# Designed miniproteins, single chains, continued (3), part 96

Each design is a single chain, and the fold is of that chain. pLDDT is the mean over its residues in the fold that is shown.

## One batch from the design tools (miniprotein)

Design m11539
Fold by ESMFold2-Fast:
Structure m11539 (fold): chain A 74 residues (1-74)
Amino acid sequence: SKEEQEKLIEEVKKKAEEIAKKYLDEEERELFKEVLDYILENIYELTKDDPEAFKEAVELIKKNLEKDIKELLE
């Protein structure tokens, strides 16, 4: 459902902020949040009629968030 998809979006944003707090300063976190919001909004629109694809995309984003942040700091 749309409500379930919105909840998943909020969960990934919350997780992303917790990860970002470990690696990024406050200004970097705000920029990262804006980019993530843009990505999640587009995924939501593209997958709104396919809940399984949405879940897979969100899980992939969560997995890549930690790796991408670490790669940027090396």
Scores: mean pLDDT 76

Design m11540
Fold by ESMFold2-Fast:
Structure m11540 (fold): chain A 82 residues (1-82)
Amino acid sequence: DKALELIRERKFEEAIKAAKEAIKKDPNNAKAWAALGVALRLLGKDEEAAEYFAKAVEIAGDVTHPDILEVLLFGREVYQSL
């Protein structure tokens, strides 16, 4: 949530920090893992982004889970606006 707001503001480094804080509080927060992956991809850190996105999918059980799809669609919208 907070991490996605920061991604919308194009504050990708702050979004990474917010996502990591959310993960520290709840390691099963798949949305936070997905947001971390999206923010890293937008910074060009594709390998790290893939790792965290894979973790989000592992926790959610499927890439089609609503939390994962919401974050992916959001990341696509931000990327297309760059």
Scores: mean pLDDT 79

Design m11541
Fold by ESMFold2-Fast:
Structure m11541 (fold): chain A 63 residues (1-63)
Amino acid sequence: MKKLTIKEVEELDLSNQDLEELLIGEVKKLDLSNNQLKKLTILSENLEYLDISNNPLEEIILP
C-alpha cells in the first residue's frame, strides 16, 4: 500500500502516482488526481487549490 506523509510543502503535483493514502500538514496547492487514494488527511488551514479527481476515496479528513 503506497502511503505518503508530508509535513509542509507550498505546491505539489502528485498526480498519477498510484498513491493509496496521504497525510499532509501545510500545503497551499495540491494535485492528487488519478491516484488510488482511499484515505486523505489534510491538516492545512491555508489550502488554496485541491484536485482529488479520479480517486476511490472512502475517507477524507479536512481541518
Scores: mean pLDDT 84

Design m11542
Fold by ESMFold2-Fast:
Structure m11542 (fold): chain A 66 residues (1-66)
Amino acid sequence: SLEEEIEKLLEELEEIDKEVAEKAREAVKNGDLQLLDDEGVRAAVEGNEKVVELLSRIAKLVKELL
């Protein structure tokens, strides 16, 4: 399911950055695509390409649920 795929990506994100993963979980719970985008921009500025990729994939799946 989409929810299971989102959970897997959130778990992968948590292994890299617990604080970003916590914000991403809240964004997913609330359908807050703007929060996911804001965190993606921060990760990009910091040069963390893996976090950018994971947040982008999470946002894509959340859009499919909405």
Scores: mean pLDDT 85

Design m11543
Fold by ESMFold2-Fast:
Structure m11543 (fold): chain A 73 residues (1-73)
Amino acid sequence: MEADRRLVLELAVRAALARREEAERALEAGDEERLLALAREAVEEGRREALARGADPEVVEEVAAELLEAAEA
């Protein structure tokens, strides 16, 4: 369980870091919709890759939901 949670978090963070430059441009433009879209893209990429690596689907859904809620707060 904990290892699967950590995997989803690690992959989502990695996906977010790949989008950092685009996120910085969105911040400069005041484009909150684009920032939220980039956060959602990172979570979805992390979710897909975690599932591909054999993570528990229930854990993946739980962590993805937590991350999306945090991004929208």
Scores: mean pLDDT 83

Design m11544
Fold by ESMFold2-Fast:
Structure m11544 (fold): chain A 68 residues (1-68)
Amino acid sequence: SEAEAHDKAGKLYNNLGLLYESLGQHDEAVEAYEKAADAYRKAGNNEKALDAEVKAGLLLIKVAVSKY
C-alpha cells in the first residue's frame, strides 16, 4: 500500500539519520531526519513524523552552536 511504502521510507531515512549522526555528519543527519518526517507524514504517522522533526531540530541547534 501507499501508506506502507511511505512508512518504510520513513524508517529508512530515520536509520540513515542515525548512521550519519554516529559518523559526526550532522548536516546530513538533519536532512535525513527531515526526509523521515516528510515520509511519516505522508504515511499518516504523525507521532513518528513529530519525533523525526524533534531529532532534526535538536541537531540543528547542535550544529549552530558548534560553529563557535
Scores: mean pLDDT 86

Design m11545
Fold by ESMFold2-Fast:
Structure m11545 (fold): chain A 57 residues (1-57)
Amino acid sequence: SLTPLEKAVYRALTASPDARLTREQIAAGLGVTPEEVDEAIKRLLEKLGVKSLEDLR
């Protein structure tokens, strides 16, 4: 299962595929650090069984 942060990051990445949000913008929007966003992306790739961010789209 996904954590609340992982779900929020997943939504940010997939809700607007045209939006090229930076790590800093996602982090600011969620009230977390950019490093936490990076870790959440890594965990999303592992938990969803995909190898790259492109596979989430």
Scores: mean pLDDT 75

Design m11546
Fold by ESMFold2-Fast:
Structure m11546 (fold): chain A 74 residues (1-74)
Amino acid sequence: MDDDVRRLRDEMDRVDKATEEAKKAGAGEEAEKIKERGLEEASRLVSEGDYRGAAETAERTAKELEKLAEEAKK
């Protein structure tokens, strides 16, 4: 449980960082939509006590945002 909570926090920080990079690359609107969707799902899982699922959702969201930032830089 504690490891999943820490992982969730780390992945949430990664989501924030990836969102800012996507905004800097000119994809701010798309980044906010991806972040909002991911945070809503992660929040639901946390409410159910599924910190592992929340961490996995945050990780997927961070990866989507990182890909968006990379594509927007092209």
Scores: mean pLDDT 83

Design m11547
Fold by ESMFold2-Fast:
Structure m11547 (fold): chain A 58 residues (1-58)
Amino acid sequence: KKLEAAKVVVETFAEKGPEVTMEEIREALKKAGFSEEEIKELEPFVEETLKQLRESAS
């Protein structure tokens, strides 16, 4: 779900900092129980969320 994915992105960003990579986010989503297909479906949303977080930090 988008909300659950957003929480994983925010938590991973908070733990690893603004230099966190999409690969690290994908690994965190996998650990949270998301499948590869779900991660692919959510990737544009995840990328946009990460960009917004980086914009705030940059």
Scores: mean pLDDT 78

Design m11548
Fold by ESMFold2-Fast:
Structure m11548 (fold): chain A 95 residues (1-95)
Amino acid sequence: SSKDKIDQFFDDIKKKSPDSTISKSITQIRDSLIKDGIPKSIADSIGGILYSVGKGTISKDEAISMLDDQRKYSKTYYPQSVPYIDYVIDQIKSL
């Protein structure tokens, strides 16, 4: 499931896995979200935010803010993506 792939990503960053492993996890998340009916542009946006989190390029608060903006857009146009965005936000908060 997309949730299992998100869990694997957060496990990989906690283990300080190499960039190649993080990139692979992001690709798996994006592919899974697209398969679940989420538009590629939204899946790519979520993936980009998660990649920045994995690299430590953005703060937790910045990542949550970006995901909240994505959530507001998705609630109107692609409500099926909201549960995955909420799950990602909860995982970032637990880091």
Scores: mean pLDDT 86

Design m11549
Fold by ESMFold2-Fast:
Structure m11549 (fold): chain A 93 residues (1-93)
Amino acid sequence: AEVEALLAEARALARRALAEGDKEAQLAAIAGAIAGAGDALDLALQGRLEEAVALARAALAAGAALLAADPTSPEAAFYAGRAAGAAETLLGL
């Protein structure tokens, strides 16, 4: 339930970041998703599931703050992607 909520919020944030973002924001979101998925999987395989969930939450919070400051921020798109990738990976476990 918590991971599903995180994924929904991360996807909503990514959609907002990409709506006003250019190609740089799109590439940043993809890079973030790959990084988030990899980090979450690595933590989960080590039995550090709570830290993997914390990673997704931290990325979501950072992305939201960056997007509030600048709606075109590629960095916001990266963190939104990171949160989504991490949450999708955790939901698949």
Scores: mean pLDDT 85

Design m11551
Fold by ESMFold2-Fast:
Structure m11551 (fold): chain A 75 residues (1-75)
Amino acid sequence: MDELRRQFRRAVAEIRQAVDNGDFEKAKELLQTVFKMSDEEADEVVDLLAAAKTDPAAGQRALDILRERFEELVA
């Protein structure tokens, strides 16, 4: 339970750091490998995380998408 939540938060932090560093390719690879997202899904999340620098609502939407996806994968 706590281990899965910790793993989720760690993956999200790594993806966010990659986006902040401008390493969008690394962020997409992490979304595809960890969250099993398609290219289109990964691009949407990367765009939302990049927008989060000026729009906190975009950041929250990205986190909600990642949380729902992670819960689906471990269910």
Scores: mean pLDDT 80

Design m11552
Fold by ESMFold2-Fast:
Structure m11552 (fold): chain A 60 residues (1-60)
Amino acid sequence: METEKILEEGKKYYEALKKLNELRRDPSATIEQIAKARLEMADELGDPALKRAAEKTLKQ
């Protein structure tokens, strides 16, 4: 079960990274949009460090 979940999470991570990179390359993208994309990626991965970084950006 864990191994199969890792493969599925890897695919979700790749898609989330692609979206985040596209936003980072877009000069019209706001810091808030990038932070929300990071939050989405952190939720898909369950990564508290990425979630905290996104939350910190939104608080500012």
Scores: mean pLDDT 69

Design m11553
Fold by ESMFold2-Fast:
Structure m11553 (fold): chain A 109 residues (1-109)
Amino acid sequence: MRRVRAFARGFEEARAGAEPSPLVLELVEEMVERIKAGESFGVAFAEAMRRLSSRISDPERLFYEMGQLFYLLLKRAEDLLSEHDRSLLTAPAEEVARSLLAFYETYIK
């Protein structure tokens, strides 16, 4: 529950226009460049999650910043996204959080 809620809060606050951390901004810019160069959104986001996990030890802050990163990366790459991925921009934050954290636990830890 705590991880889902932290991610959802980060996602919702980013969608509402909250200022992200410098680390999140750095990672969004780097991942957008990779996606523009032809990397899949999923691969770029997985790499960003790994890099956040290496830089943030507090789980609450980690999952909060993952939520911010996910929304901002989707928004910045909007024109390059599949219809499915684009639909996540307007999806309920808790549903997005549950899906992405299941992916994180399975593939990234």
Scores: mean pLDDT 82

Design m11554
Fold by ESMFold2-Fast:
Structure m11554 (fold): chain A 61 residues (1-61)
Amino acid sequence: SAARNAADALAKAVRDGLITPEQAANMAVRLGLVTPEQAAELAKLPEDELIRRLHEIADAK
């Protein structure tokens, strides 16, 4: 799905150090994956938990 592809791309960019977790959460809002409220919660998480949550949210769409 488009949501899963977007989540995978963001997860890779964070793991590769190309963007910060906060930037990834903000981009997820712009891509329609999460709400601003969800992004604020994601930004509080460690990198590995952020990646897990992005995949969970994408899989639910």
Scores: mean pLDDT 81

Design m11555
Fold by ESMFold2-Fast:
Structure m11555 (fold): chain A 76 residues (1-76)
Amino acid sequence: LPSPEEMAAAFRKTADEYEKKGNKVAAQSARRAADLLEAGKTPEEAIREVAEWLKDLPEQERIEALHAIGKAYLDA
């Protein structure tokens, strides 16, 4: 398994990619996950907290943001 620092770096890289594409919500979601990982949350806890934050957003934005997080997790 990657270290928390390596996993956070993967999430930050994904955030930068989505920011360049103009998807601010997906970028912010990936950065929030990275911040939670650096704060000592497990990957599962970080993803769950970001998913809960996203639940109040429109479905399309939520799906795109969750896809970004899933991609970062698999790339880590």
Scores: mean pLDDT 79

Design m11556
Fold by ESMFold2-Fast:
Structure m11556 (fold): chain A 58 residues (1-58)
Amino acid sequence: MVEKLIEQIEKGDPSAIREGFEAADKLGYGDEVLALRKAGDWEGLKKLLIESIKKVAE
């Protein structure tokens, strides 16, 4: 369930975060992920990973 995966990303679960990175990579969001990591914007990174999961699960 997408909702459970989103909840796990919000909690910082490494396995769910890995799936979020895989989804972002599949969508070509590598540069956006890198920019957010350089800025230390964990809230922005979580939002991007959650959006990526939602788009891939469509």
Scores: mean pLDDT 80

Design m11557
Fold by ESMFold2-Fast:
Structure m11557 (fold): chain A 62 residues (1-62)
Amino acid sequence: GNIKDAIEEIKKKYNEAIALSIEDAIKLAKNKDALKQALEDALKNASTKEQADALKLVLSSL
């Protein structure tokens, strides 16, 4: 789906560690709303522009 394509783009444009953290959030989320909330919380706590941009990319694909 769109999320898988977004993760592959993040691996190429940013880094694998950011992509893996998002994949872990997807595995732990019970539903799409829980995933969206987890990603929004991660975005608020993002310490770099690259992390923020990657999280925005995944959120836009939901």
Scores: mean pLDDT 78

Design m11558
Fold by ESMFold2-Fast:
Structure m11558 (fold): chain A 100 residues (1-100)
Amino acid sequence: SMSKEELFLESELTLYIMGGVIALKAGDYEKAAEYFEKAAELAEKLGDTVALAHAYTLLGEAYLKAGKYEEAIEAYRKALELDPDNEEARENLEKAEKKL
């Protein structure tokens, strides 16, 4: 069962994911990456492997769109270590690797 502290952290996680997605759609890739890094930190504190994989996938997308291909590769590799069946992370990892 979830504690009051864990519920608060989950709410913060949701807000950082939402903020990151808004920044990503606005073309503010650096701000999107900052939000997704915070989301990953919160997911890790919660022990939420699914949320952590999702945060790394979004972080990879922010770096890929920013042209930061090495950082994108690292983020997608972390996502795939947690969720090997993530087709989006796999496809985008291949796209980032082709840019190097």
Scores: mean pLDDT 89

Design m11559
Fold by ESMFold2-Fast:
Structure m11559 (fold): chain A 66 residues (1-66)
Amino acid sequence: AEEVLEMGRKVAEVVRRHLESRGQTAQADAAYDAAIKAAEEGWKQGLSPDEAMNRAAEAAATAVQA
């Protein structure tokens, strides 16, 4: 099951929608891409869904601060 990728996508979608609601489309796109990339990397490393979700959230937060 690609549950790790599904959890990462959910985090990415939540962050993107929040930023889009503020008109921050570029930040929303950056956060989404960072979260998806972190989830994909977690999948390759065999991380649990919870760990992948945490990695995706951290990556999204870092992307919007950069």
Scores: mean pLDDT 75

Design m11560
Fold by ESMFold2-Fast:
Structure m11560 (fold): chain A 80 residues (1-80)
Amino acid sequence: SKLEEIKKLVREFADRVARLNPQLAEKLREIAEKEYESPRELVTDVVEAFVEGYGTLTDEQRAEFARLLKEFLEKAKEIL
C-alpha cells in the first residue's frame, strides 16, 4: 500500500536526519507509527516536523536539512 511505502520512507529519513537533529528523528519515527486516513496527511505531518526542527539548526545544518526535506518530498511524490 502507498501508506506503508511512505511510512518506510519516513523511517529511512528519520535515520538520515538523526545526525543533524535527534529530536526530529524521534518525531519522524513517531509519525511513521501513527494511523493516518491518507498518505498526504502523513506527508503533511513530516513537513511540519521539518519546519519545526529547522529553527534549531546552524546555517550549514539548515542547508543539508533543506536538501533532505526536498529529497523526501521528491521520493514521496513517486509513491503518491
Scores: mean pLDDT 83

Design m11561
Fold by ESMFold2-Fast:
Structure m11561 (fold): chain A 51 residues (1-51)
Amino acid sequence: SKKELEEVEKKVNEHPYKTAVLLGKRGWISKDTGEEYEKKLEELKEKLLKE
């Protein structure tokens, strides 16, 4: 349902990987680290959406 999608998005946004991605995009940490966590975060999101 739409609510399940919103719940998944909240869990993803609250995950430490999301913080690392945002820091990488801002250039506050290495680009390599940011990209690594971006991939991990996307995998997590796909897993939660597919259940």
Scores: mean pLDDT 75

Design m11562
Fold by ESMFold2-Fast:
Structure m11562 (fold): chain A 58 residues (1-58)
Amino acid sequence: MPPAELTPEQRLLTRGIGLILRGIGEGFERGLKEGKKEAKLDEELLKKGRELIEESLS
């Protein structure tokens, strides 16, 4: 088992941040290409990212 530098809470935080960044990236690309026709995907990823961050902090 490799040494875990991050605690379980920190892993949830990092994962949450990753989902938020992915949501922003996807929403940004779709916004530029298609005038935000599919912004819903961005909203779901941002919500999931925020939930994971809140879990890591609580």
Scores: mean pLDDT 64

Design m11564
Fold by ESMFold2-Fast:
Structure m11564 (fold): chain A 73 residues (1-73)
Amino acid sequence: SFEEEVRAALEAGDTERARALGRRIGELLRAGRLEEAERLARIAEAVAESLKDDPKAQLAAQALVAGAAEAYA
């Protein structure tokens, strides 16, 4: 699931995977698929919040946000 992919990337501190997952959200926003984009964004935010005390997870979460912004632009 998307939740499992986000959790794995954040727990591993995998900024490349996190950025790619964020790009999926940004691509949905560009396509006008707002409901799907909001659903994925809420999942990513919930996972990031559950890992807020893990610095490597927070760096990966920042990469996810950057990926979404980049793909939307």
Scores: mean pLDDT 89

Design m11565
Fold by ESMFold2-Fast:
Structure m11565 (fold): chain A 109 residues (1-109)
Amino acid sequence: GVKLSMPASVTAKEGETVVLSATASRGTITKANWYKQKPGESPELIIYDNSTLAPGVRSRFSGSVSGNTASLTISNLEAEDQATYYVQATSSDGVRSWGPGTKLTVVPG
C-alpha cells in the first residue's frame, strides 16, 4: 500500500505560521483531506479536496498539494490549534491512505 510520512510532533509559538506536510511513498497525490482532533473529541474536517476550507472553519487554515506532498498551513497560530492533525490522501493509482498524524503543540509567544 501507499504510506504517508509525517513528522510525529511539531511545536510552534502563538502568532507563528506552521506548515504540516505528508509525503506519499509512491505516485502523486490527487486528493487530500485534513482533519483536526483534540483529545477526547471526534475528528473535525478542516480542508477537503486539497485546498477547500470546510464550512465553519477559520480562514487561518489553508491546504495545498504538489506532486507527492500534501501540506496544511495554519497562520496566526492560536492555543486552540493545539491538536493532532491527520490527512487522508488519494494517490494517482486511486489508493486512499491515512497518515499517522502530527501532534501540534502550541506554546505562548
Scores: mean pLDDT 88

Design m11566
Fold by ESMFold2-Fast:
Structure m11566 (fold): chain A 77 residues (1-77)
Amino acid sequence: SAEALRKRAIEYLKKAKEALEAGKIEEALELLDKAGVLANLAGVDPTYIRKAIELAEAGDVEGALEEIEKAIAYLES
């Protein structure tokens, strides 16, 4: 179901946040990619997740964390 996919996307986003806070950038990027795939399958706009990936790849951890929080809030609405 779309709700189950959203819940899994939120779980991966929370894990990605933890990985970024721990400095595990490669792990965080893998988790963000998985969250984006699940969000797309749930019919949800992946824009916040895509921005988080772009910022994390650029080394902007603070910016990436902000976009992850926006993605979580959007998926929970």
Scores: mean pLDDT 88

Design m11567
Fold by ESMFold2-Fast:
Structure m11567 (fold): chain A 84 residues (1-84)
Amino acid sequence: HMTKTEIINKFKEAFKEAAPDGYLTLEQFRELVRKVRDEEGIPLTDEQVEEIIKAFEEAAGKEGKLSFDEAYKLVRDKILSLDL
């Protein structure tokens, strides 16, 4: 019975650990989102994961990276919008 708040907090902590310099690239983000979903048993479908990754890609643009805070807010907003 994982709550949306618990899911968001698991991603937040994973992002902090993976981005000690404060930034995540698209490739790091893609790998990390899939890893956290699988290791923590987060009830996200493959389609929901791809939608989150697509949102990151669109926000990151040509730079291909987002700050930790930008990535966290994006994931938070997407998770809160999902029917879980």
Scores: mean pLDDT 81

Design m11568
Fold by ESMFold2-Fast:
Structure m11568 (fold): chain A 97 residues (1-97)
Amino acid sequence: ELEERGRELLRRTREAVRAGDRERVEELREEAEELVKEAPDNAEALLALGLAADELGDHEKAIEYYRRAVEAAGDSIDDSVLAVHAAAMVTANRSKL
């Protein structure tokens, strides 16, 4: 249930970021923060939160959330895809700084 919520949240966040819809990204960030409070090791929710923070210009928080997502995603083959994506986002954010 929390896994499906995290996955859906990540999907919606990616769509909002691609569309440049900052208002929607802010809404999704708040939703992701609530999910992360409930499930602090949900890799998909952490990745969604990182993407939202990055889009809103909070690169320091984005890097922290991406690192947490990579750590959380280390347990399975499906999560390894998220780990690779999160690691790439950490690298991209470091180059912005």
Scores: mean pLDDT 76

Design m11569
Fold by ESMFold2-Fast:
Formats: sequence, structure tokens, C-alpha cells
Structure m11569 (fold): chain A 82 residues (1-82)
Amino acid sequence: LSEEEKKELKNLVLETVKENIKSSFEELEKKLIEKVNEFAKKIGIDEILNNMGEIKEFLKKVLSEEEYEELEKELNEITLNS
């Protein structure tokens, strides 16, 4: 992935969580799966992601370790402040 695509992916995950933070965990998972699959299709990845474990592995695969840790930290801050 390009740096621009990585930024888009991180923003997509963060915004999806922010928008759905007050929803059930199941609704959040569903929206996150939908949004990440739309992104994957847009960038030409043929892999279809079906659950949160696959989403997590996809993020680890396409982001650096540092970028993934930064995203996880930001997600934790959103959930703690909501």
C-alpha cells in the first residue's frame, strides 16, 4: 500500500468506530467489515474479509508494526473517552 492508502485505511477504521461507538459490538463489527472490504476492493485486493479476526490480520499485513500500534492506541483512546 502507498502511504496515502494506509492513511485512508486508518482514517476509515477510526471514523467507523467513532460513528458506531454507541451501537452494539455486533453492529460495530458489521460496519467495520463492510468498510474495510469496500476499501480492499477499491485498492484492488481480491480478498474478502468475513470477521474481525480477518480484519485484524489484514491491518497487520498492510500496515507496519508501528502504524498498527498507533491505530490500536487511537482506537483505545476513542473507546475510553466515549
Scores: mean pLDDT 76

Design m11570
Fold by ESMFold2-Fast:
Structure m11570 (fold): chain A 60 residues (1-60)
Amino acid sequence: MADELAAVAARSREAAIKALVDGGVTPEQAERFVRGEPVKISPETYEKAVEAARAADAAG
């Protein structure tokens, strides 16, 4: 899960940030999370971001 989000962040930083922001995370927190910095994110928001990352990878 975390590895999938990290892979999407490396290939599509914007998509990862958008998924986190759509889940209720601020753009600043989303950017920090994508950089691997410690931020508090709800399990629901994290799952939503992972699902978005998985969908993006599946689409190519």
Scores: mean pLDDT 68

Design m11571
Fold by ESMFold2-Fast:
Structure m11571 (fold): chain A 78 residues (1-78)
Amino acid sequence: MMSMMQVLRQFRDRLNAQGRDTFTLQQVVDVVRNMDADQSVIDQVVGWVRQFFRDQNVDTVTVDQLVSYLTQRYVATL
């Protein structure tokens, strides 16, 4: 099974492959849903992404900001 860290690396790589520096909530959710991972992992990451946009009250996010937040959230579950 893919580890969460492998899923987060794939997520970063897919975001970088879009050739954009910033993403909306919908664009990020679409990228996550197209990832090759278990549905439970996808649902967890989507939940964290939605929480990030709510907590920060932003319309767009950079790849680095999002990946750092998701990594921190995952580490907090360990």
Scores: mean pLDDT 79

Design m11573
Fold by ESMFold2-Fast:
Structure m11573 (fold): chain A 75 residues (1-75)
Amino acid sequence: MTPEERERVRQALLDVGVPEDVAKAITDALERAEQQRGRPLTPAEVRSIVRAVGEKHGLDEDTIRAAEEAVLAAL
């Protein structure tokens, strides 16, 4: 994940109503997963990570779904 991609993902999450601290947690988790795998994440992996972090931080289902689509569009 480039710094430019990271900023687009962060902004996209904020635009769909994800709080700043949760947006940071999601972007950190996505960057970490990409680094650990040594390749770009698949759409299924992106959705799984966004959902897991969103659920952990108490986001509702509608916000999680919006966040999944927003992140995929920003990548």
Scores: mean pLDDT 85

